Designed miniproteins, single chains, continued (3). Designs and how they scored, part 49

Each design is a single chain, and the fold is of that chain. pLDDT is the mean over its residues in the fold that is shown.

## One batch from the design tools (miniprotein)

Design m9691
Fold by ESMFold2-Fast:
Structure m9691 (fold): chain A 101 residues (1-101)
Amino acid sequence: SMERKERLRELALRLAELQVQLLNTTDEEEKKKLMEEMRKLVDEILELLGISREEALERYKNDPEGFRQEFGRLLLSLGISEEEAQLAVQAIILVFEEEEK
């Protein structure tokens, strides 16, 4: 639906903003808060896509580059800039990597 696409776009743009904040933050407590918010946004994105976190993690582990390309293309299709799409994908991957700990 158009409503689902609009929500995905909003979530991805917010995720890109949080990724920029994370890259510019040196405080560990601030990083933890940013990571927790990013985690919640990633969960909502996956729910809207109908993909479980486990399935998304397996796809990333099996083909990290293909996963980056597929999600990047999805975000670009929502009218998100290439730079913002890259930041959002980086945030998703970072959330997945923290789940492995």
Scores: mean pLDDT 86

Design m9692
Fold by ESMFold2-Fast:
Structure m9692 (fold): chain A 74 residues (1-74)
Amino acid sequence: FLEVFREFARRVDEIKSRFDAGELTLEQAKEEIQRILDELVEKYNLTPEQKAALQNFADSYLADLEDREAARRA
């Protein structure tokens, strides 16, 4: 599972970099992160606990992206 978690973290970090570069909107970044999570859950047949671990990581990143979006509007 650790390798799957690391792959997810790396791919999420790529999405964050593209959001910071202005290539993705907040909504597109959220959709891509969720798509990656769903893809890995299906591909590796992850347990509910493993899915929850990836979701918690994703939620932390999404909160950071939302804070950045709010700062840009302030």
Scores: mean pLDDT 75

Design m9693
Fold by ESMFold2-Fast:
Structure m9693 (fold): chain A 78 residues (1-78)
Amino acid sequence: SSMELVTRPLEELERRLEENEERLSEEAVERIRRLLEEARKTIEDFEAGKITPEELLSRTRELLEEAERLLEEALREA
C-alpha cells in the first residue's frame, strides 16, 4: 500500500536518528527531526483526504531523501 511505502522508510530513519542522537550535534538532530515531522504531517494530510497517493509518495520521497542525506552527512562529521 502507499502508506507502507512511506511509513517503513520514515520509521527506519526515526530509529536511526534515535540510535545516533548522542553522536550528532543538536542542530543536525533538529534539522532532521523537522523533515521527519513534515513527512508525518504529509501522511496526516493524506489520511484527511487532502492529497492523492501520488502526491503523498512524491512529497514524502523528497523529505525522506533529504533527511537521509543530512543524517549521513552529520554522521561523517561526528
Scores: mean pLDDT 85

Design m9694
Fold by ESMFold2-Fast:
Formats: C-alpha cells, sequence, structure tokens
Structure m9694 (fold): chain A 103 residues (1-103)
C-alpha cells in the first residue's frame, strides 16, 4: 500500500502522463526487492488512473537503473511542466471569473 503523500503524487503523475500522452518508463534495481515492489505498485496505480507506465527490472545493479531513469527524465520534466502550466492557466481563469462575479 502506498503512503497518502505517494498516492497524491501518483495521481498527479498519472493525470499529467494521460494529458501529455506519455508512457512513463521506470527502472529499478533487481537487488532492491522493496523498491521493486513499490515501483510496481506505483506503476499499477498510474495505470488504474488512466496513465501508462512501464517498469524495467535491471539486473546490472543500481547504477544501471539510475542511468536508465536519468535518460527518461527529460520526458518526465516536459510532462510535469506542461501539467503545471495548464493548472496555472486554470487558476487564472477561475480568479478572473470570481472577480467578474464581485463587480
Amino acid sequence: ALEPQEQAYVKRVAEAAKAAGVTLKLAVDAKNTEDVARVKEAAAAIEELGGKAEVTVIDEGEEAAQKANEEAMPQWEAMLETYARAASEELRASLEAWKAAQA
């Protein structure tokens, strides 16, 4: 089971991935069985929320898993930036509508 903060983050990531049409690629070191379980739980939660996630278990160790995740980071950053921008525009539109109602 994911912690409440992790569940909230997974929901935001799933919504962002779905909006951007991106498949999230997650790499994890096979030797860290706790991280493997947690990453698989997060990926399943993302897919349940309508996102797409692919988990790759890396036998070559932590450094190889970190490198794979670093190679995927530009897609994650672009996705999150797009989502953050959309949320900011929605907030501005809501504030303008509220001001108009007060006039």
Scores: mean pLDDT 68

Design m9695
Fold by ESMFold2-Fast:
Structure m9695 (fold): chain A 70 residues (1-70)
Amino acid sequence: PPTLRVDLTPVREALRAAGLSDAEIAEAIAAGDRAVKRAWATSPETPSAEELQAIYAAAARAKAAEIRAR
């Protein structure tokens, strides 16, 4: 698989500051990873690194919102 450059540090710090546990942060990160891999595999155009990072951040934040709504 291609090496995907996604900076996890700001996402992880934001989720921790929002009160998520390490397990919940890992779940949100996994959601981001899945979204990026899906976008890479299914896009008719090759996404840029910046686009992949934006997709990752959006998916992780959406998952964090679901977790906080539990």
Scores: mean pLDDT 73

Design m9696
Fold by ESMFold2-Fast:
Structure m9696 (fold): chain A 110 residues (1-110)
Amino acid sequence: AELEALAREVLSPDEDVVLAALDRLKELLKSPDPEVQLKALDVLRIAVKHDNLRVQAAALDAVSIALKSTDPAVLEKALEVLRLALENNPELLNKAIGLLLAAIAELLNL
């Protein structure tokens, strides 16, 4: 129910509606439940294809939370969403590299 509502909200032409949905997805991605994280990533897969650069950048920030997961399925889906974002807008490459390096640094500090 909530994830279905979020999937509709990320398709909104209203930037503020999409950004609010992305903030809620960030909270879901902090869940210790991998199933919740996987479902949130499915919604982010839609959001990264948005034509609005600010929405695309905010969606990458949300994906960065999942990149710190120890669950292999969550990491695989997060990397696939990151790839789709770069296919939609290659100008996001520097932001994506920064997020990947931050995730690697977090793992090395453990």
Scores: mean pLDDT 83

Design m9697
Fold by ESMFold2-Fast:
Structure m9697 (fold): chain A 76 residues (1-76)
Amino acid sequence: MKERMEETAKKLVEALSSRPEVESAEAEILDDGSLKITITLKSGEVLELYVNNFEEASKNEEEVIKNALETLEDLL
């Protein structure tokens, strides 16, 4: 369970960090099972995103990554 969540979080960070607008991205699994994503843009702006029920969401890695990228695009 934990290994899958950590692997999905790693791939998510890699996908977000590959965006030209992104300076850095990091992810933290919270005690409530949510994922906290912190994105620092090249503009200096910091965005915080949350994935609720990340243990369940991480079962669909492609969808989690797609949703995070779409959310980032909407905030740019």
Scores: mean pLDDT 81

Design m9698
Fold by ESMFold2-Fast:
Order: C-alpha cells, then structure tokens, then sequence
Structure m9698 (fold): chain A 73 residues (1-73)
C-alpha cells in the first residue's frame, strides 16, 4: 500500500469505510496514535480501517468485524 496524498484525502472522504496505513493518518488529521473505536485500545497494526460516515471512527484489522456488527452502516 502506498502513502496517501492530500488529493487522496478528498476521495477517502467520499467512501463509507476505507483501509489506511498508520502513516496516512497525518494526511487526514487523525494523529499518530490511533485508538480502536471498538475495543478502546491503541491500534498497533500498520493497517487500520476508517469509518468516515460515522464520525471518523478507527478500527484495527482484527476488530473490523466487531465494528461492522455494532455500527448500523
């Protein structure tokens, strides 16, 4: 996966649920220390998921299924 650009930010905001790298979070203004919205624990994986529709909730790869179960999206 390649590093995101500012142009990619606008495309991402049009999607309901997108896969990101931790290094891409600064482009979106989300910070360098993401916390999983499902578990409330720090996300340590290099890849994570962003829910742009529900207010920019973040989920780790392993908690994506749990996020989708509780999110009415």
Amino acid sequence: MRKLTLEDREEILKQDFVRLRREDLDVLGLGASPVDAVSGRPITSEELWLDTKSGFGLASEENLEEWKKIDPA
Scores: mean pLDDT 61

Design m9699
Fold by ESMFold2-Fast:
Parts: sequence; structure tokens; C-alpha cells
Structure m9699 (fold): chain A 81 residues (1-81)
Amino acid sequence: MKELEELKKKALELAKEVARLYAESIKATLSEEELKKIEEEAVERTEKLIEEALKEEKEKAKEILKKLIEVLEEEIAALKA
């Protein structure tokens, strides 16, 4: 299941990037501990979504993970704008 593993890895990397960009936008108002918590919570939420997707059949799981990646890429684009 190399494809699902690659999609999972990409989703987690994008989730970390979203959390990092969000933290960067509010770093002036938050402590380092609060920023770390935001990053950890974003990763945990993404892991749970991936676990739910992986309960589906391979093709359906692949589609769900691709949609998750698209949403995360859109959030990154919005945060950079």
C-alpha cells in the first residue's frame, strides 16, 4: 500500500506547514509553548482523519486522503496570501 503511505505522509507534512504558517501569523501574541500546542493539535487532528480514511477500502481511502491534501494545500495558499 505504498500509495496510501505516501498520501498519509504528504497530508501530515501539509498539516505541519498549515500549523506553522498559522503560528507565524500570531507569534507576537502567543508563547512558544502555545505555538507548539497548536502544531501538535493540528498533527493529531490530521492523524485521526487519516485513520478514519484508512478504515475504508483502498480506492475510497485514496480519494479521501487526496481530498484532505487538497484542503490542506488550499489552507496553505490562503495563509500565504
Scores: mean pLDDT 76

Design m9700
Fold by ESMFold2-Fast:
Structure m9700 (fold): chain A 70 residues (1-70)
Amino acid sequence: DEAAEARAAEEAFRAANGVKPGGDSPVPLTEEQRKLARSIANTLRAIGDEIERYLKTGEKPEPVPLQEAP
């Protein structure tokens, strides 16, 4: 039974990660936390682009403003 086997594997995974088997799923990230994570990721990419520009041109990197998720 594929469904029973998949469920057993999921429960084993949850038990190994300290989550109650058959209980509540791990608390998902809130929308606010996801938005913050995306903003951080976008800001890091912008900083990376600025560093790459510095490496190519030799010009001092400029401060990068916080980039929000689209």
Scores: mean pLDDT 65

Design m9701
Fold by ESMFold2-Fast:
Structure m9701 (fold): chain A 87 residues (1-87)
Amino acid sequence: MSKEELEKEEQKMGEELLAKIRAGEPAETVRDEAIRRLEELAEKYKESGDYKHAEALEKIAEILREEKDPASLLAMVRVIAAEFARA
């Protein structure tokens, strides 16, 4: 995949996660979806040779995996998703 295609997938991920939050999906469901999509994107970035970008996405997934408070988790996913949607 090209860098532009990967950046578009990141933006789409952000938009779709924000839509799930607005629809009232449980924090754990939104977290698990976010982690899955971040890890899939990280793998695609590694395949493209962008290991630094892949590492950044993997680190975000790790932070989300470690948060256990539903309110904090939902706020973190919202902030992360909004940043990706704007990029």
Scores: mean pLDDT 83

Design m9702
Fold by ESMFold2-Fast:
Structure m9702 (fold): chain A 88 residues (1-88)
Amino acid sequence: LKEEAEELLKEAEEVLKEADKVIAELEAQGQYQKAMQLLLEKIALSGTAYVLERLVKNDAPESVIKKAIEDLRAEIERMKEMIAEAKA
């Protein structure tokens, strides 16, 4: 469970870095509305990752950590979908 959370947090970091690059590219192209939509999702993903990190650090109950993993997995999927749509 802790190893799964750590791997997922690393995946979130990678996706956040990709989001930053895509946001910068959209801004450079004058696509400010799309850039703003990705920025808002980036903020949501960052917050969800922070919550999981804090729960793991504080040895939260297994059921709570499992739910936080599910929440972060869903946010990672959503961010990946938005990045793909922005690149299409």
Scores: mean pLDDT 87

Design m9703
Fold by ESMFold2-Fast:
Structure m9703 (fold): chain A 94 residues (1-94)
Amino acid sequence: ALNFTERTTVTTAPAGSTIKGTLVLGKNSSLGNNNTIEGDLTIGDNVTIGNDVEIKFKGPATVPDALALAPHVVRPSPIKAAKEAAKTNTIPSA
């Protein structure tokens, strides 16, 4: 597995990668199978994401409508991300 721990710009990521921090997938990029993404995510146009990709982001992800997703990929919902952010802002920890 390939691990990234900081801001990374990739055009092709191999299967089994774990990405932490800020990830930028530029135009015409691809992400292999069984990848885990933790942190901020920006995805450009014509990006292909493989099977069994798990996206755990702390903020909103920028994902275009033209993103090609495999059936097993969990696409983060902008509405769900907004709800989680609003919930955190509404009930701050003491």
Scores: mean pLDDT 55

Design m9704
Fold by ESMFold2-Fast:
Structure m9704 (fold): chain A 66 residues (1-66)
Amino acid sequence: VSEEELEAEIHVALGLIYIALAKMNESKGDKEGAKEDYEKAVEHFRRAVELDPRYQEELEWAEKLK
């Protein structure tokens, strides 16, 4: 595994973590916290796609989250 591939995988993992945090914040009624976490998730998926274009579908999925 190249350093670039590993970096892309780390960004995907961070994106998924932020989506989980956003869902938890939504369940608590923290709409602002949820929005911030979704924005951070999308940013990490964008970085993953820059490093490895195979993650394009994951980025598009994340961008559809509210």
Scores: mean pLDDT 84

Design m9705
Fold by ESMFold2-Fast:
Structure m9705 (fold): chain A 74 residues (1-74)
Amino acid sequence: SEADEIIAEHTRLSQAGQPVPDGKKAMSAAAKRALERYREMGAPKEALEYLEKAAETGDGEYISKGMDIVMEAE
C-alpha cells in the first residue's frame, strides 16, 4: 500500500541518517488515498470523518481511529 511505502521510505531514510520528508504531509496523502477508497466501499460516516480529519491535519491518530471503525464494520 502507499502508506506502507511511505512508512518504509521514512524508516529507511531515518536509519541512514538522511533527511526525512515531512511526516505530516506524507500521512495526509495516505489519509486522502484511504478516504477515497473507503468512501467508494461504503464505509461508515464516522470512519470517513476521521480519515477526512487525518487528510487535513496529517495526524496519524485520526487514521488509526478511522481504520478501527472500518475494521469493526467489516
Scores: mean pLDDT 72

Design m9706
Fold by ESMFold2-Fast:
Parts: structure tokens; sequence; C-alpha cells
Structure m9706 (fold): chain A 67 residues (1-67)
């Protein structure tokens, strides 16, 4: 609940959104990279980042299953 957790969450969300776009375009390799980055960044955001990490991990599992 730090005042700067919003910036970390926004950055993690950006990677998640870009990963979803790559996934929808069938670019699973790029989607995996972007979701992995979202997890790494979101994990540093504390409680606020946890929600993004959960969504990114779910999408990452789906993208890896396509490989």
Amino acid sequence: LSPWNQGVTDLAQSFLDNGIQAFNNGDYDHAIDLFTRSVSIGSTGGPLGRIIVQQALDNLKQARAKK
C-alpha cells in the first residue's frame, strides 16, 4: 500500500495488455515473454501487484500450452 505501488501496477498491467494482444494475434512466443515480464514486475508491487501477477500467470499458462 505504498504511494508508488500504482506505478509498478501500471507498468505490469501494460505488459499484461501487450501480452494479451500478442496472444490474440497468435504470437505465443512474444506473449510468453510479455506475460513473464508482467509477473516479474507485478511481483515487486506488493499487494497491488498481486492481482496483476495472478492474471499474468493465468495467461502465461495458456500461452505456454499453445507451444
Scores: mean pLDDT 79

Design m9707
Fold by ESMFold2-Fast:
Structure m9707 (fold): chain A 88 residues (1-88)
Amino acid sequence: MAERIRDEALAATLRSVETGDPEIEQRVLEALRPEVERLWAEDPEALREGLARAIREATERLAAFAAEELGVSPEEVRAQAEALLAKA
């Protein structure tokens, strides 16, 4: 399940960066929240660790992509990832 959440979160972040619209990422990630919360009830420690790692890895890839392809600030991509981790 962590792998699916990672793929969905990565796709949402990439789409947000590609379109320059942070609301798209926010809406998609909010749609994933119930599934994340369900997994948190099952094994919160493993989910937190897995999600934190997946978000950091996705953020680094997307920051590089955003800087090169879209001219979007890589710091803005990282700030969004940190906001997601803070809500965990």
Scores: mean pLDDT 64

Design m9708
Fold by ESMFold2-Fast:
Structure m9708 (fold): chain A 65 residues (1-65)
Amino acid sequence: SLEERVRRALEAARELAIGAARSAFGEDDVRVEVRLEGRQIVVTATTPAGTATGVADASAFGVEL
């Protein structure tokens, strides 16, 4: 159950990052890297216009670690 919750949280973070990058940069070419680092989800979105990195507690996505 915890592994499934973590997987869903990482998937949700990836989708939010893709949407945010498209909205901010107006680009469809978005590459997203998502990882769990301790209790935090780290997301990096890269487009031809730039790179943005966001960090959020896993609890923000429904995962308590």
Scores: mean pLDDT 75

Design m9709
Fold by ESMFold2-Fast:
Formats: sequence, structure tokens, C-alpha cells
Structure m9709 (fold): chain A 91 residues (1-91)
Amino acid sequence: PRASEEQRLEVARKLIEYAKEKGEKEAVEHAERLLELIKEGAPEEELQIELIKIAEALSKKDKELEEELKKAIEEAKASSPEDAKIIEKAK
């Protein structure tokens, strides 16, 4: 089932709050951008790019999350050429 706009907005708001709690300014900026993109009805690819940027910024303050993120990125690149292309755009 597809997430509703309301559910997507709620996730973006929670990501902003979480990023603020972690004190990661870059993650806050990307989470706020994600909220704006959802409100504007941006394509799923643009939402995925911002989610990757949020995850990368948050991983800078959490070594365990950084290791899990690196593993997830490599697995995604190996499994899907389309996902690999989206990940490259997020760099």
C-alpha cells in the first residue's frame, strides 16, 4: 500500500525532530527540504534522494548507523541499477 501524503508529511516532521535531537544541522536541512518536496508533490526519485542525504548526515554522529548505512547502500547498488543511479545523485 502507498503511503498517504499525510503519512509522508508526518514521517518528514519526525525526521526533522530526530535530526534536531541528534544535533546534526545537515540532516535537519535535508529533512526540511523533504517536507517541502512532499508538499509540492515532487517525484518519488527526489524524495528518495533527500532521504539518502538525511541518512548519510545522521550516520556521521552514529558509527553503528554509519556501518549499517554503508552496507545497505552497497546491497542496493548490487541489487538494482536504478537504485544505484538514485544513490549516485544523492552524493
Scores: mean pLDDT 73

Design m9710
Fold by ESMFold2-Fast:
Structure m9710 (fold): chain A 114 residues (1-114)
Amino acid sequence: SLREQADRLEAEADRLVEQANEAIKKGDYKKAGELYFEAGVLYMRAAALYWQAGDRERAVELFRKAADIFEKAVEIYEKYAQKASGDEKTHYQKLAEEARAMAEAVRAWAERLA
């Protein structure tokens, strides 16, 4: 069912968040940022499936959670960019901008759907 598919995506996103937190503890900011961004996408997809299934309150909660996770990706990418130089710095600044755009868009959707 749509709900069972959404549950699986949410569980996978939760696992990626745990892996991102472990990557931060090990100083692997590149991996942490990538894992947070991927988790945000999975929470957003789970939210869309819950919305389609009629579980609207759960969908709004997960859109908000996705926005929070994209904001964590922004923080990690910006921290990495601060210690980087040249092309690498520019690359991580662009990743932070992309994550910020996703966070803003998803949060706006959550507000509209609430």
Scores: mean pLDDT 90

Design m9711
Fold by ESMFold2-Fast:
Structure m9711 (fold): chain A 97 residues (1-97)
Amino acid sequence: SAFESLTPLEQEILLTITKFVVEEGKGAVTPKEIAEALGLSQSTVSEHLRRLEERGMVERHKVKKGKKEVTLYSLGPLAQKELEKLLEALKKKEAEA
């Protein structure tokens, strides 16, 4: 599957987005929120998010907040197609934590 073709770090990032979007009800998340959740730098997360976007696993949005643009990420079309698999992987990960 597309999810299983990802590196372990890309899988962790995608499952973190899945948790925020599906379990916490957020429409989309910032690279900062993902970085804080995983203990990674924003630059590392942003690099992997670009690769995930190219694979259709995440979708990038730019939202204007005052004079600044904020970049948000939601689940992309391929991730939505595999949503049941992502939720199963997320539940397994949460049971191991």
Scores: mean pLDDT 85

Design m9712
Fold by ESMFold2-Fast:
Structure m9712 (fold): chain A 101 residues (1-101)
Amino acid sequence: SEENMLERLKKMVDKVIDASLAKGLSVEQMADNVAGLLAELARRLLEEGVDVDTIKQIVEKVLEYAEKKISATLSEKEQKKLREIMEKIKQYLFDQIDRES
């Protein structure tokens, strides 16, 4: 189900963020790692014939989850920077989904 998929994806995001934090990666590098995971997921879902709107909804929910998790570890200044980075990542992923559809 979609709920089971979202829970599995949140767990994968948790592992990516935790590994990035353990390595002392920057906010930009953590966000890029999450974006890479979601780009690969979106490509696979498109290949499986999942509709574009459903893929975009999953991507958006997972990005919102990742932003909240990363934000909890950051200063206010870094949180603002993260919001700007995540917005750009969302637009990039949505554009890629539309082009590959």
Scores: mean pLDDT 86

Design m9713
Fold by ESMFold2-Fast:
Structure m9713 (fold): chain A 91 residues (1-91)
Amino acid sequence: MEFPEISEEQLQWLLSNEEAMKLLRRVDEVLERAGEVAEKLTPEQQEELQKITAEIRELVAKSILEKKLPDEEEIEKLIKELEKIIEEAKK
């Protein structure tokens, strides 16, 4: 995963905001697990995974750019959708 170029001010905000760091860690962990099962996914599941991953990345990028936490309900929904795909891939 190649992160977009983050300014020093954006990085400092992220590192100083405990809630933002916790959210970023959770996102990183679920994306890593999704990557581990990606090879076992059907083309349809891969397309859904890519869509959800893109939406999560957009929310995280916007959060860092604006120095504001993303909508908790929206990000949690996307994380749960990724976890569902991961569990389906293990069946």
Scores: mean pLDDT 76

Design m9714
Fold by ESMFold2-Fast:
Structure m9714 (fold): chain A 66 residues (1-66)
Amino acid sequence: KENELEEIKKRVIEKLKELGFTDEQAERYANIIVENIKKLIDEGKITVEQAKEAVDRVLDAMKKRL
């Protein structure tokens, strides 16, 4: 539902800021990610749960590379 997409966006912004991205960069990337996730969910390609897991996995991989 709508609240879950907003939670995903906040999580992405916070993690990107922790990785050293600026507020503007984190918000821009989070908006792109959330819009793509919403499109995939609307198309029935992924669930909200799968989207949350994919975001967590990508953010964990980015942290390990730094």
Scores: mean pLDDT 75

Design m9715
Fold by ESMFold2-Fast:
Structure m9715 (fold): chain A 60 residues (1-60)
Amino acid sequence: MTPEEAAKALKEVGMSEEEARYAGNGAGQLPDLGGRFTAAVAAYEMGASVEEAIKAGDKA
């Protein structure tokens, strides 16, 4: 899944467009930063709030 496609999916499950794009863009910068987006998605799927999911992605 590309960062853009995943950002659209996050928007559909309750993240705002800006929040989803922020999470997706963090993963798209470098291959080693791909974990940022994956961490954000995983946190959100585990029931974290949108803010917690973004923070998890930014921290990863």
Scores: mean pLDDT 55

Design m9716
Fold by ESMFold2-Fast:
Structure m9716 (fold): chain A 95 residues (1-95)
Amino acid sequence: SLEDKLGELLVKEFNLYTEGLLGRALSKLSVEDVQELLEESVRLFRTLPVDEAIEKSRKLVEEVGRKRGLTDDEIEALSLYVISRALTEVLLDQQ
């Protein structure tokens, strides 16, 4: 289910927090960069099947992350953060 996928993503996100990777990723981005990534990921989850929305959200985070000088691990941490927050918003809107 969508709730099961969200649970899995939140566990992965929590593990990346403990490594400090998400904190480092977020420190390299503006508030506007993060907001745009979240808004676009939410749009993708509202318009596309979940698996396609995940793939496109990861590609978007990778593109922006590379431009801002994020490492591969920081991009992975940021993508899990953005995807889990977008899924949470979509699920809350439907409950």
Scores: mean pLDDT 83

Design m9717
Fold by ESMFold2-Fast:
Structure m9717 (fold): chain A 88 residues (1-88)
Amino acid sequence: MKIKIRVRAEAKGEEARKKIEDAIALAEGVADSSGGEVLEIKVVKEEKKEDGTWVVELEIIAELSLENAEKLKKYLEEKLGVEAEIEE
């Protein structure tokens, strides 16, 4: 089914970029392993604060089962320390 996953990362400098790159790689990996597909990735918010902290929000639109979407959410939260939310 078509699922939207919202991902939020907050980190300083290159750590923010790395978290986002790792989040995208995890999404593609879960989709590929489950017979699903990542359809679209949108950057919804990208803000740099004066202290060098970046706040980045992504919307990942993928053809995934709900079970695999929940698995991806768990991996994003536990392995990368990012916030993730599933929207139908």
Scores: mean pLDDT 80

Design m9718
Fold by ESMFold2-Fast:
Structure m9718 (fold): chain A 100 residues (1-100)
Amino acid sequence: SLDEQAEKELEEAIELAIDVAEEVLENPDMSEREKTIALARLLAASSTLWLAKKRSTDEELKKKAEKAIELVKKLIEALKNNDLEKIKEVLEELKKLKEE
């Protein structure tokens, strides 16, 4: 179903955002190239989440996608500002959202 496809896309995008956040926290002195790649991965996750939200007919799934989009946006801003504490906070929120 479209909702099964949307749920899979949502789960994959959240996992990608978690992986990026964890990699940044493990390597806070990452190169400009590595930072650019991390930002590109987060933009890809954001695009997948917007597609999942648009495709979904389930209101709970749409709400979860909206929360994930907001968290990925916060993560992108935190990464651009080298705000490791905010990256850590967003990572915890993404992990909680994944278990919902």
Scores: mean pLDDT 88

Design m9719
Fold by ESMFold2-Fast:
Structure m9719 (fold): chain A 100 residues (1-100)
Amino acid sequence: SMQDKLLELVEESRKAFEKYAEKFKLSEEAVKRMEELFETLEKAIREGKSVEEIIELLRKKTQEIVEFLKSQGDEETALVVGAMGQEIIDEIRKIAEESE
């Protein structure tokens, strides 16, 4: 059930991001990179990676996207992506603590 909860979190996070991207007219490159992040997370969860491995993967990929967006002058989207990544990490930790 922990795997199912983590997969549900990724699905909900993807939907929240899609609504945000539509509302604020985010660049296609920002959308593409975030979709690749969600796909990578889903794959890691389905492969049975540990919670620590999933968190480290998410942290690394989020930082790569944030640095890319800043390099393009998109500091506003970089801030949002960084905040979303941290929120997902916090939710993963909560799921892990409440589910064995």
Scores: mean pLDDT 85

Design m9720
Fold by ESMFold2-Fast:
Structure m9720 (fold): chain A 74 residues (1-74)
Amino acid sequence: DLSFEELFEMEWERWDVDGDGVITKEELRKYLEENNVFFSDEAIDKIMELYDLNNDGVVTHEELREVLESMYLP
C-alpha cells in the first residue's frame, strides 16, 4: 500500500503536469475526494487560507505536502 506521501506525490504529478510547483484550491479538493482523505471543504478552506495569505488561490508543492502531512497524521 502507498503511504500518504507517495499518494500525494503521484496525484501532484497528475495535477502539476506543467511542473510549475503550485496547486489550486479546486485541484486540492478533487485530490482529497479521490483519495478518501479525511478533509472537509471547510478543512480545505482553512488550509488554503493559511497558505494563501495573498489570496492568489495557489499553494506551493512543498508547503501543501507539509500541511497535508501534519493534518493527516494526528
Scores: mean pLDDT 62

Design m9721
Fold by ESMFold2-Fast:
Structure m9721 (fold): chain A 76 residues (1-76)
Amino acid sequence: MLRSVLVAQETVKAGETKTLNFEVSPDAKEVIVVGVNPKTRTITTLLDEPAVPGPQSVTVTNTTDDDIQVFVFEVR
């Protein structure tokens, strides 16, 4: 059975570039990064890739005028 686990979460401010650091488990099959804009109610998939175990990072640039929430999930 596939299970989604939240491994990182950050607020990226309007116009900001931010790097999220996280650990991917050896049981992970996939990593999904989503950005959520709560003002526009928009959810965007930023990354959807096969999991590579160990320390990983994702750099997110927020080109919007609103603060966004970024979530990193691993799928096991």
Scores: mean pLDDT 81

Design m9722
Fold by ESMFold2-Fast:
Structure m9722 (fold): chain A 90 residues (1-90)
Amino acid sequence: MSKEELERETAVGVLQVALAVARLQRRKAEEKGYPPEVLEKLDEAIRLFEEAIEAQRAGDFKKGDELRAEGMKKLRQADKLEKEAEQRLA
């Protein structure tokens, strides 16, 4: 109900959506038989988003934002590897 609580709840909500998307992407990558390197980057992104949620809940907004940025970087790396895998399968 404080401004800080509302900001934390909003940040956690956004991170929970990112985590759900990363988990769905990992499941689809596994179902498609993508290389282990794709799954590894998605697992890294999932871990970073989970740690970002913990940081936000602890009130460490800077650490939460940094971990979120690293998680997004891992998702971008996974996306590039997925495109390369799709090109090999075409």
Scores: mean pLDDT 84

Design m9723
Fold by ESMFold2-Fast:
Structure m9723 (fold): chain A 100 residues (1-100)
Amino acid sequence: KPKVRVELLPDGTIKVTVTLPDGSTFTLTRPYTGELAERIDAVVRRLYSEGKTKEEIKAAVLEVVDREADFYNLTPEQRELLKEAALEYVDLKLEQIEKS
């Protein structure tokens, strides 16, 4: 199974690293403007406060990711990488909220 890692670098870029089943790695690096991350955060916080399920929150986040991918004309590989990173981010955010 591919493993996804998301890092915010000191220079303000966001780095997403995917480890493929064969052990190779794929990396996507983008300037971090915060806009997509802020939109994802806003959606997660809003839907969680409304009592939405994890599945409903993930579905809404994937819609945001698809819209951004369409707007920036991302490749299918970049789109899938972004979706996997966004879902991992949602899982980590919800776990953090639930453990608080």
Scores: mean pLDDT 71

Design m9724
Fold by ESMFold2-Fast:
Structure m9724 (fold): chain A 73 residues (1-73)
Amino acid sequence: SLLEDLQKTIEEVLRVMRETPLEEALPKAAEILKSFADKHGLTKEQIRELLRELGYPDDFIDFLLKLYDAGKK
């Protein structure tokens, strides 16, 4: 399902952030999020809503979406 795919995507982002030096982790995390969004044709606001449905806190969601925005610049 879309929610299960998103959960796996977030788990991969968290793994990268934990196991990779920050300078390498940030662009990799951004690319993972971008690939998910592009695969499913999702807007940033749709991703925010899905993350809330999965029970992630707003502070964490804002952090992830900031990474996504940085990857687009």
Scores: mean pLDDT 81

